Designed miniproteins, single chains, continued (5). Designs and how they scored, part 21

Each design is a single chain, and the fold is of that chain. pLDDT is the mean over its residues in the fold that is shown.

## One batch from the design tools (miniprotein)

Design m16744
Fold by ESMFold2-Fast:
Structure m16744 (fold): chain A 62 residues (1-62)
Amino acid sequence: SMLPELTRLTQTFIDAVKNDSPEVPKLLEQIAELYREMGYSDEEIEKQLNALVRAAEFAKKV
């Protein structure tokens, strides 16, 4: 299952955004690749990544 890896990368991405890490774009690419492997369409991936970026930016403000 890809779900545990997706969960790990998502948490790593949120932490990277909170720390202003230069790895943020690479982590987004890795998450997008996992969604493609899981069978998501490009449109679905774009929506999921946009939601993830918003969630990470909100987490950064707390």
Scores: mean pLDDT 83

Design m16745
Fold by ESMFold2-Fast:
Structure m16745 (fold): chain A 85 residues (1-85)
Amino acid sequence: KRVEEIEAIEDPEERARGFIELGKELAKQGKYDEAIEMYRRAAEVGPLFLSAEAYNNLAQVYKDMGKLEEAEEALNKSVELFKKI
């Protein structure tokens, strides 16, 4: 499956990009919990700028779910990470 293929990518940047793209596809399908998992994985393994992007995408998913508090927390984390770039 796609998750196993992405996990096998040796380069952390490529691996993080793979998780972000899969998360976007899952979110478009309304699979929000799975999208959240993918963005969390991207934030863990990627360089700072991709971690920031992953948290920005997390904020959008939480907003689409109506979880406004979680969306604000994820957005604040994304802004914090982008300030370090």
Scores: mean pLDDT 84

Design m16746
Fold by ESMFold2-Fast:
Structure m16746 (fold): chain A 87 residues (1-87)
Amino acid sequence: LVEEAARLLREGGELLRRDGLDELAEEAERAAEELLRMAREGADPKTLAEAARQAGGQLRLQSETSPLAEELRELAERLEELARRLE
């Protein structure tokens, strides 16, 4: 599940880059790396779920102003679902 969340964040970063939002793309990529790092260090499922939910919320917020709104919203919804499954 953590690997899936990281994959969705990288997909979000790719979409943000296509929209010219390179700084936000880098933040999404960092969030993916952080989730994988936390999982490797033995973070509990609740902590991982909170991190995934926060990242999904950021993509959802960005979807309100992006030309890629539909794709970003779909990724945010999938991240929020994964966060609920991690709890």
Scores: mean pLDDT 76

Design m16747
Fold by ESMFold2-Fast:
Structure m16747 (fold): chain A 63 residues (1-63)
Amino acid sequence: MKSNVLARAVEDYEAKSEEELSLKKGDLVRVLEQVGPGVVLAESLKTGKVGKVPGSVLEPVGG
C-alpha cells in the first residue's frame, strides 16, 4: 500500500515460519502491503520486526 495503515492485533498470533510475525493481543502494527488473500506484510511497532500475518487477526485503527 502507498499509505501505511495502523492496525491492532485482536488475538495472540504465533509465527508459523521465519517470514511471519508473532503478535500479542493488543499489539499495534503498521500494515505495509497485502501479499496474498487474507495475508498482509506488517511491521510491529513494539519490536520493529516485519513479517507476514493473517489479516483476520488485525483490526484497523483510525488515525
Scores: mean pLDDT 78

Design m16749
Fold by ESMFold2-Fast:
Structure m16749 (fold): chain A 64 residues (1-64)
Amino acid sequence: GYDQESTEAYRKLLERGESPETAQKAAQALLLDKLGYSQEEIAEQLGISKGTVSKLLKKAREAL
């Protein structure tokens, strides 16, 4: 099943007015981080920079 915290982060980010694209990437980054992937591996998987991964992880954690 999907990670409960990642699903909750997605919902809360949408409720706070973040775009669906940003909320989805933030939730996916959080899930991958919890599964033990490095920020570099998450960046490669999502097709974004390591700096963007750091920002998205911060957004997801602050939404929880």
Scores: mean pLDDT 82

Design m16750
Fold by ESMFold2-Fast:
Structure m16750 (fold): chain A 99 residues (1-99)
Amino acid sequence: SAEAARFTAAALILVGDELEGREPNKVTADAYITYGEGLLDTDPEKAVELFRKAVEYAEKAGDKETIARAYRVLSDAYEKLGKTEEAEKWRKKADEIEK
């Protein structure tokens, strides 16, 4: 939670002002997705941890596109780790949000 607050503060500094109508939870989710994607080839286990945080914040934001994106990147990361059943679970969740 304290780590997430610092990450949100850093994301808001880098991405822009909340006065532009950006929701803090969405900005935090987007930042975790970007950071996780950067680590996916080097440290896929860490990427999964970051994408799980992205899912948490995307769900708090309630933005369907951000939620679906977070679920898909988490699914792709689990596939990269050979965790096929977990990957399928998150892909199905993404498909349900996009319907």
Scores: mean pLDDT 77

Design m16751
Fold by ESMFold2-Fast:
Structure m16751 (fold): chain A 78 residues (1-78)
Amino acid sequence: GAGLEAAERAIEEGLRLIREAPELPEEEREPAIEEGVRLVEEPLRLLEAQGAPEEVLREQRERLEEALEETRRRLEAA
């Protein structure tokens, strides 16, 4: 449905913002990561409240964790 498709688009955009954050000026990195996390977590909480399958929720949360970990490692290496 339209709600799920909108959630998926928001999640994908959020993951993109997190992964691209190291390419931004230092002052823009934290706001981009915070916005990226918001774009992933808000739709997932709504989908969970609506009874979305646990497998789908887990897969997306794992993608968020992977994106955050990759970005943290890139920033710590700089």
Scores: mean pLDDT 83

Design m16752
Fold by ESMFold2-Fast:
Structure m16752 (fold): chain A 120 residues (1-120)
Amino acid sequence: AMTVTESGGGTVAEGGSLRLTAAFSGFDFSKAGVLWSRQAPGKADSLVASVSSSGTKVGQAPSVAGRFTASVDNAANTAYLDMSDLRKEDTALYRATAFGIGPNGLPVGLTGEGAEVTVV
C-alpha cells in the first residue's frame, strides 16, 4: 500500500521556525514529485511549494517566497518543508502530496492527512 505521513507540526511563536517532514512508502520516490499545500481555517486549499525528487524547485507561492523551502531526501523516501519567519497567517493544516507512476504505468498521487501548524 502507498502511504504519506506528515510530522513536525505544532505551536510556534511568530517569527519562529519549524520543519515539517513527510514520509512516503509504496512509491518509487526517486521518480516522484512532491507538492505541499495548506488549508487555513475557513479558507480553501492553496499551494505552498512543490519540488521534484531530484530537489529541483517546481513552484512556490508568493506569500512564502524567501521564507519556506521544500526539499527531498529520495534515498530516505522523505520530503521536508523548512519554514522560517513564521507569521500568524501561516496558521494552517499542511499536507504533502506525492505524484509518481504506479506499478501499472499510470500516474498516481497520494495526499497525507496533514500536520497542524499554529503561529501565536
Scores: mean pLDDT 79

Design m16753
Fold by ESMFold2-Fast:
Structure m16753 (fold): chain A 116 residues (1-116)
Amino acid sequence: MSREEVLRRLLDVARGAEQAARDIRALAAAGRTDEAAAGARGLAEWLRRRAAEVAALPPTPETEYAARALEEAARLAEEAARAAAAGDTEAAVEHLERAAEIARELARYLEERLRA
């Protein structure tokens, strides 16, 4: 896989993560706690799989940063799932907003690297 192909795939992952976190946050904000908990759990599992795949690639500053960002977003999604399952909608929303911010920052970084 070329550097450009790797960066584009990572960018797609980052954009998908941001959108998923926003959608699940909206469920949590609406009090749909069971759906938010299931969604956040699924997002955490998906992000952990993507982080592991990225960590298996040849190490570059971009792949190392992406792996760490995806792992942190997965941790936040897991915390959001626990909060939502406990009925703590405010904590679930906060964790999902932070996960979305990490994904957005990763996307911006990758977009800049693709332009360079």
Scores: mean pLDDT 90

Design m16754
Fold by ESMFold2-Fast:
Structure m16754 (fold): chain A 68 residues (1-68)
Amino acid sequence: SMDERLEEQARRALELIKADPRLGLGLLRKEFGEEFAERVRELVERGDYESALRLIKEQLRRARLERL
């Protein structure tokens, strides 16, 4: 389903941020802008991975709807 694909994409993005914060956050910044990347960075820095995952997933969903 789309929801499962968005979950997988968000999880992969979060794992990249955890492994290589500069690269992972840089990709989010390029796609969704500085403000979004900073919100994700703050959540990851606090160890709030569940909220970070939800935020990334919701942004991916919104980006898909905007193109339709």
Scores: mean pLDDT 85

Design m16755
Fold by ESMFold2-Fast:
Structure m16755 (fold): chain A 70 residues (1-70)
Amino acid sequence: MTAEELNDFGGVLYVFGRYEEAVEYYEKAIELDPNYAKAWYNLGLTLEALGKHEEAKKAFEKAKELDPNL
């Protein structure tokens, strides 16, 4: 699977409220492409949904560092 495919599958899991599983797929996308700003941003949104606010903040900071327009 490509980083984009892993990110897309994470998005599907997020829509169905399967947040812990969505995190796993976003993390795998980042493992394949650590500079994938959208995957970092989606990870942040998912961590917020799980109440993991401090971890979410770090993910959003990384996304913003990689893409300031995100």
Scores: mean pLDDT 88

Design m16756
Fold by ESMFold2-Fast:
Structure m16756 (fold): chain A 63 residues (1-63)
Amino acid sequence: MTPEEVERAAEEAIASGEALEVKIDGFPTTTEYTRGGIEAARRFALDAIAQGKKVEARVLPRK
C-alpha cells in the first residue's frame, strides 16, 4: 500500500465517522475509532511503509 492510500483511508474514516483498520507485518492488527487514534495509526502506518514493511489500511463501519 502506498503512503497516499494510507492517508486517503485515514481521511475517509475521519470524514465518514468510520474506523481505520491497519495491518502491518510484524505487528498485531489495530482498529482505531477516534480522530486522534486514526491520526496516530496513520502516522504509524506511514513510518512502517518508510521502513519497507507491508501495510494495509481500510475503512470499517463503526459497528
Scores: mean pLDDT 78

Design m16757
Fold by ESMFold2-Fast:
Structure m16757 (fold): chain A 66 residues (1-66)
Amino acid sequence: MKEELKKALKEIYESLKKMPNLTDEQKRTLEILEKALKMFDEGKYDEAVELLKKENPRLYEYLKSK
């Protein structure tokens, strides 16, 4: 789960970064994804998961169901 979640986060982050015109919602999602990925790199898995649940619960459910 941990590694699968990190890969899913990375995939979405890279996809959003490739978009030329991001909406405000997409920019917020990018900020959350960047924070979560930094936490994963620092070994703060539980903090990254809690951040996703708190800041964007819909994104977390999407990532979990993928």
Scores: mean pLDDT 77

Design m16758
Fold by ESMFold2-Fast:
Structure m16758 (fold): chain A 73 residues (1-73)
Amino acid sequence: AEELLKEAEELRKKAEELLRKAEELRRKARELERRGRLEEARRLRLEAEILEGLALIYLGVAKILEEKAKKLG
């Protein structure tokens, strides 16, 4: 039970790191767009979307582990 909760916590931390990186990439993309570097900005936005998708997968797995920990005691 405690092991499942610890694994869930680690996945949530990884998801948080991915979301922070995605936010940083979106901020940088806006700056590049302001400077007229549209292709570079589009590339960074795509990268941010991929990281956000991975974060959602990690959060989903963490939730499953948390629910299993509750059922097992």
Scores: mean pLDDT 85

Design m16759
Fold by ESMFold2-Fast:
Structure m16759 (fold): chain A 62 residues (1-62)
Amino acid sequence: AANPALAAKAQEVAAAPGGSILTPEMADDVNATLIAASVGLALDPENRALYQELMDAAVAAE
């Protein structure tokens, strides 16, 4: 992965309920991870905190 912290966070999100929108391959692309987090924030308000953490990690990795 291009960023180990982002990769670890992406795996955490993917393993959690509602994390199915993210694949491991997307974690190697910061832009793909940002898009996945944005979609999750818009479509899954019950898991908003999880997608917000992913967004914050992706922004930090950019």
Scores: mean pLDDT 65

Design m16760
Fold by ESMFold2-Fast:
Structure m16760 (fold): chain A 62 residues (1-62)
Amino acid sequence: SMEERQLAIRYTAEALIEAGRIFDDYIAGRLTPEEAQREAARRSAEVHARAARMEAELAARR
């Protein structure tokens, strides 16, 4: 559906923005490689959790 397509676009945009911020912090020396990896995992988990909620909502509509 159009709704599913729009959600996919938003997920992709948010993931790219988050990746960019983490990379900027790493390049600026504010994050160690380990901290950057941990922060990336944390933000990736947030995006995946939102996707999982959407899938659950779609399944519940059946």
Scores: mean pLDDT 74

Design m16761
Fold by ESMFold2-Fast:
Structure m16761 (fold): chain A 72 residues (1-72)
Amino acid sequence: MQTQLRTLRESKGLTQEQAARLLGVSQSTYSLYENGKLQPSPELEQKVLRLAILLQEDKSVADITAALQSLT
């Protein structure tokens, strides 16, 4: 999980703050997930997988955020 989060974030040049916003969590919470200090929920894992798919099409951050918010 944490390695996938870091790889996904870095492949698109996102900061931890931006990645946290896309997943709907605080930057500090995201940092804990990325460092393996906190276990992500199944819902968060689904958001990460969807984020990976959406980022393949070079979509804007706003479009990705709207799509991820619809999951909850």
Scores: mean pLDDT 67

Design m16762
Fold by ESMFold2-Fast:
Structure m16762 (fold): chain A 69 residues (1-69)
Amino acid sequence: SRLLEALELGARLHRLRVEAGLSQREVAEIAGLSQSTVSAIESGTLVPSDEQRARLERAIAELERLLAE
């Protein structure tokens, strides 16, 4: 389900961002997205486009690498 995938992505992004100590603005800068887009995805009020999802997946991979030590 596109909605379930979007909700899972948003929850995963929120968790990693908080663990990394980053603001939504900082993650938006890393992903090349607007802060409002990051906020809407984390809150589940926006289903990301394929392009937005690709940018977020790259940002998530960068955060996971930083947190993996």
Scores: mean pLDDT 83

Design m16763
Fold by ESMFold2-Fast:
Structure m16763 (fold): chain A 100 residues (1-100)
Amino acid sequence: MTPEEYLALEKKANDAFKAGNYEEAVKLYQKIVDAYPDDAGAHLGLGEAYMKLGDYEKAVEWYEKAIAIDPDNPVAWRNLAEAYRKLGETEKAEEYEKKA
């Protein structure tokens, strides 16, 4: 994927998410991850889209992958904590919230 193709795909994914088309956002962010497996932003986007779809277990999976790529992003840690809170894992949520 070229840088221009990446930017166009990222814009489409973000536009789908903003429009509430979370299933489409998942598909578009997945295409970015398939081309750029180290794109922390796309992994974060997948997690956020799954949060909106109510699939908190998948949200955790994608947030953990985002953190493995970019551990210095406090947004990813907060989002991971929120996903664990939605799963009823309050102790894990409190632990990860402290890392944000």
Scores: mean pLDDT 87

Design m16764
Fold by ESMFold2-Fast:
Structure m16764 (fold): chain A 62 residues (1-62)
Amino acid sequence: STKDRIIRAAAALLREDPDLSKVTLRKIAEAAGVSVGTLYSHFKNKQELIEAVAAALAAEAA
């Protein structure tokens, strides 16, 4: 799904640079191959996206 694609792209960028302040929604949308508008249709803000990525990474580690 588009949501899963966004989460995977965000996770990959965060693995490259763990400083969350350097990872922008624009970079995540570009890496996922979606528009910033499409990203906002799935996640209300950067915090919601970060929480989804953290949950996905926790599931991968378990």
Scores: mean pLDDT 76

Design m16765
Fold by ESMFold2-Fast:
Structure m16765 (fold): chain A 85 residues (1-85)
Amino acid sequence: LKEEYRKLINRKIALELRIIGLEFEIELLKKEIEKLKEKDLSNPEIQEKIKELEKKIKELEEEIKKLKEEIKEIEKKIEELEKKL
């Protein structure tokens, strides 16, 4: 079905764009951590902020991993539909 194929392609594109956005957010958080590391690392407040940012990066990386798995499942469905077309 052409409509099912179109929906899968659109979903894949949306997920790929989502991943790009999340990767950009991770890069911004990494730059923020680097700026905090340039300051006094003996400050407990700075250490706590770095840990919070590192935790957020980890959560975003886990989300990207899940989105990549979803893309793989969509790609398998696209391949099966292409064999029927």
Scores: mean pLDDT 84

Design m16766
Fold by ESMFold2-Fast:
Structure m16766 (fold): chain A 76 residues (1-76)
Amino acid sequence: MTASQLKALLLIALSGTITNEAKTLIENAIVSASDEDLEQALKLLPKEKHQALIQALQDSTDPKVQAAIAYLKSLE
């Protein structure tokens, strides 16, 4: 998955009611992405969506997902 594809998936998943299915899709997409593509996708994501993404993923136990949350929190 490219950074552009990951960004598009995140925007679509965060555009409506965040269901358990959407959370699973987001988490699997993050885990399957390369670290480079993930960092680029998160950097390109609108700041207003950063908090929504953090809320969707806060219960994840995956280390890569937790690292993504930490990266988002480092962005102002």
Scores: mean pLDDT 79

Design m16767
Fold by ESMFold2-Fast:
Structure m16767 (fold): chain A 67 residues (1-67)
Amino acid sequence: SEELRESVLLALEIAVEKGLISEEQAKEIRELIEKGEVKKAQDFLYSLLSDEQREEIEREALRKVLE
């Protein structure tokens, strides 16, 4: 869905900005999104993050969406 795509793109941007994933990992995730493999991109991104890092990204994403 478009909502999932935007959610994954925002999470990816935050992960890169915070240095939580490598540039190469970010490139792989972007390529999956561009291919329409959005769910696979989400699964790959979240496999690279700890539970704490995922919560941090979720808080930042909500902050960006809600102001």
Scores: mean pLDDT 83

Design m16768
Fold by ESMFold2-Fast:
Structure m16768 (fold): chain A 103 residues (1-103)
Amino acid sequence: SDKEKAIEIFEKFRKEVEQALNRAIAEGKTLDEIIDEVRKILEKARQELSKLSPEVREKGDAALDRVEAVLDWLRKNKDKVTPEQAKQAILQALDAALDELRS
């Protein structure tokens, strides 16, 4: 089903985000650079979701919008947040989005 495909897309991109976050933190990248890398991965996820039915795409886009809101908050608060805290916030937002898609 398109719902199952959306879940698979989110699970795939959640793994890609975690790998990108781990690599960027290990390389000592700035929070701005980390956020930009995550945004590129989310844009790829949005492109894959665009191939699904309108109902599933709308739900998937709304889930990605909530993750993007967390990225916007992190960018505005970058001086108050460690890279590890940013990683935790981003992955928690993706896990929450995935749980909503499974419902």
Scores: mean pLDDT 88

Design m16769
Fold by ESMFold2-Fast:
Structure m16769 (fold): chain A 77 residues (1-77)
Amino acid sequence: LLEEAEKLFEEGKKLAEQGDPRAADVYIEAGELYLKAGDYEKAAQSYREAWRVGEKLGLDPTRVTAYALLAVGAELE
């Protein structure tokens, strides 16, 4: 789980640097795996990066807001 989450986070970062909107979905998947592994700080960071990508690339506002809420929720754990 944790190693897989780290690979997805790295993949998301690479996609984000390329301006690929799929980066947001990859960061969300990484965050979900970090959350399952009990790494709430990394989960929050992953969701925050997804929000940042979504805002920069003009993704759907509802999805971008959901990413922000996931980041806050993970930090409360």
Scores: mean pLDDT 76

Design m16770
Fold by ESMFold2-Fast:
Structure m16770 (fold): chain A 83 residues (1-83)
Amino acid sequence: RERLEEIRRRLEELRADPRLSPEAKEALEKAIEALEWGLKTGEYEIGAITALRELEVAIEAAKDNPELTARLEELREELEELI
């Protein structure tokens, strides 16, 4: 639970980065919504799996920025450890 809340906050910080493409921002918003839904309902695994899928879309959309890609991949790995 605490780890999901931490990952959600870090995704919100990344979403605020002006270097993100609109596609990457949309995917991050969906990932954040999935984690919020999981936290609210107690469906942590389903929320994490859904967020993981959206995070992969965000990573693909951010490939031209290695700093953003590295941060997104770090969060993806942390999410994978929770499922």
Scores: mean pLDDT 80

Design m16771
Fold by ESMFold2-Fast:
Structure m16771 (fold): chain A 59 residues (1-59)
Amino acid sequence: SETAARMAAINAIKEALEKGLTREQAIDVATERLVKEFGLSEEQARAIAEKALEDLEKM
């Protein structure tokens, strides 16, 4: 589901940032996870990851 992909992206971004990765690296990690686990295209996965990061930054 789209909600599950979004939650996976949020978790991947949080873990990457906690490890000291950059915003770009966090998006890359989340994108790769969504492609692998949810079968999304790179373009769709990256869009979800970018939106998840933006939403986290607004909190």
Scores: mean pLDDT 83

Design m16772
Fold by ESMFold2-Fast:
Structure m16772 (fold): chain A 75 residues (1-75)
Amino acid sequence: SEKAERAEALLKEAFEAAKAGKLEEALKLAREAAELAAEAYFEAHPELSEEEKEEILRRATERAVGEVEKAYEAA
């Protein structure tokens, strides 16, 4: 849960950076948030294969980056 809480905090920082026009910083924070969120999920699900972990991380990154890009465009 600690990693999940850190991921949420980083994603919030990513949205703030995006709204401030700092797209590169926002995308970096979004990727870091996705990685931590994926790690928290993997710790809760030890049955996951390496392929499943890669897919989950890829999807988490795609979602975080996409939402941050939308926030940047909406600002």
Scores: mean pLDDT 85

Design m16773
Fold by ESMFold2-Fast:
Structure m16773 (fold): chain A 106 residues (1-106)
Amino acid sequence: TEKDAQEHLAIAEEEYKKKPSARLYNAIGLSYLKLGDYEKAIEYYKKALELAKENGEELPSAYHNLGLAYEKLGDYEKAIEYLEKAVELDPSDEEARKKLEELKEK
């Protein structure tokens, strides 16, 4: 529910202030996505990817979530780019593959 998303967001923002991590940024972004704040979601997913890169980590879920956020904003070109990266990093992500196929038809 939206109320659950708001609670998760509040907890994640508290944790972020204590110990920022790529996973926490991704979780904050997902909470904003669920609340319909696509611009804030994109901001936090990009922070997650930057921090993951600094640590030599891959974060395919953040690429998937960026694709979804850009789709909601009507930026299908960027949505496709990020979903292609998500599928490249995690070919087992069935939801990312299905969404990519849907967007390529537009």
Scores: mean pLDDT 83

Design m16774
Fold by ESMFold2-Fast:
Structure m16774 (fold): chain A 75 residues (1-75)
Amino acid sequence: MEKLKKALDEAVKSAPEEYREAVKTIAEGILKDPRNLLAAAREAMEKTGASRETVQKAVDFIEKKVEEEILEYLK
């Protein structure tokens, strides 16, 4: 899944400092098991100490970046 990995790497690099660690942890979780986004989000809360609100922002940011990359692939 080269497109997904690139999208996730770009999401981590471009994420705001406020939730960058959460984005990084979630991206690593998705690469291990793309089917289990909720588990990746929970792990981010535990590892980074981020609030639910911060993790939600990280999830939304990742979804946007992945969607953009997938849409480019489908063109």
Scores: mean pLDDT 74

Design m16775
Fold by ESMFold2-Fast:
Structure m16775 (fold): chain A 69 residues (1-69)
Amino acid sequence: LDALQEEVGRLGLRAERLRAAGADPAAIEEVARLLQEALRAAFDAGDEEAARRLLREAEELLRRAEAAL
């Protein structure tokens, strides 16, 4: 759980930095949605595997948003 929360925090900070750098707001909003869904999967459903899949999807979106800068 701690490692999962830490990863969410890191991806959230990356999203904030990319938003400040001029990344597509729609992509940043989708990343935020995926991070929130990952937290719900982990804490509401107890499904860490689903949470980890959502985090990987968020990281892929961040990678694409960063590459588009």
Scores: mean pLDDT 83

Design m16776
Fold by ESMFold2-Fast:
Structure m16776 (fold): chain A 73 residues (1-73)
Amino acid sequence: MEEEYKKAEEYAAKADEAAKAGDFEAAVEYGSKAVEYGLKSGDATKGTGLALRGIGAALEAAIRAGKKMPSIK
């Protein structure tokens, strides 16, 4: 439980770093791991917070990447 929570924190931090680097795929991968380990920790409140952080990082990276895509209606 404690170890799963720590892994969730580590993956959430990696997701933030990937998002800042504009690496959408890495941000999603690390965010997904943060969700997985957060849920395994058994602490729904803290685990959900880490999961949302990972998702937020992935969305930020996607928005930044989207600015380089052709306009889609």
Scores: mean pLDDT 67

Design m16777
Fold by ESMFold2-Fast:
Structure m16777 (fold): chain A 60 residues (1-60)
Amino acid sequence: MFSEEQVEKAAEGLREIGEKDPVLGRQLGELGEREFREMGDEKGAERVREAALEGAKKGE
């Protein structure tokens, strides 16, 4: 069970990880997206996916 605040905190963490390690950020972002989707939180899944990709893009 995730609140909107928890989703945003997860998104922020994934973005930061992606900026430092793009490969790890993408992998964790994919796992996070899958986890949220399995819980039926489609918006949370999309949000963490976007954040992970943004971080990875900056970290290249």
Scores: mean pLDDT 79

Design m16778
Fold by ESMFold2-Fast:
Structure m16778 (fold): chain A 119 residues (1-119)
Amino acid sequence: SLLEEAKKLIDRISSQPPEDIRGIDLSKLAELASKLSFEELKELVEYIMTQPLEHKAAILLSLLRMAVKQKDKEKAEYLIKELEKVVEQLKQSSDPLLQAQAQVLEEEIKEAKEKLGLT
């Protein structure tokens, strides 16, 4: 199934250090996720949320960018809520690099909301 293929790709992405995450793998995952029903996307996101903090941030952002590109407001609104939870986790880190990543994600969320007419 597409859901199982997406989960396997998440496993591959999360097995690498965050700095080694490939844009091509994120793009392929986003394309697979775009073909899922909303209920299957929720199941995929639950799986993504079990991944390490930096990996789930990169993965969810890639999914959000695809949802915005497709003008899928329902999926994008859901992904924004899940990504906002990741932003709060990054802000709670004592690592200044993770705190800086939180600021980048907040700006990406703001841009997504503007493109969808949510602001």
Scores: mean pLDDT 89

Design m16779
Fold by ESMFold2-Fast:
Structure m16779 (fold): chain A 80 residues (1-80)
Amino acid sequence: ALAEARALIARAAEAAEAGDAEEAARLLAEALALLGAPEAGRKAGEVIRRYLLGEMSEEEAAAELAKIAPELEAAYRAAL
């Protein structure tokens, strides 16, 4: 699960660099779902998608990601 989630995160980064905001968000959400945090994954994916499409500022995106960071940390630790 952890190794698979890391592979999906790497693919999400590649999609983001290619300008595919929707695919980047989908892959990130899938990775976090594998770590047991599907809701946090959906929220993080939506924030990243909106940020990459220019619908959200960097400050707003950082603030939204900070709100879900505890859930992401807990999921990551549980996968270890």
Scores: mean pLDDT 76

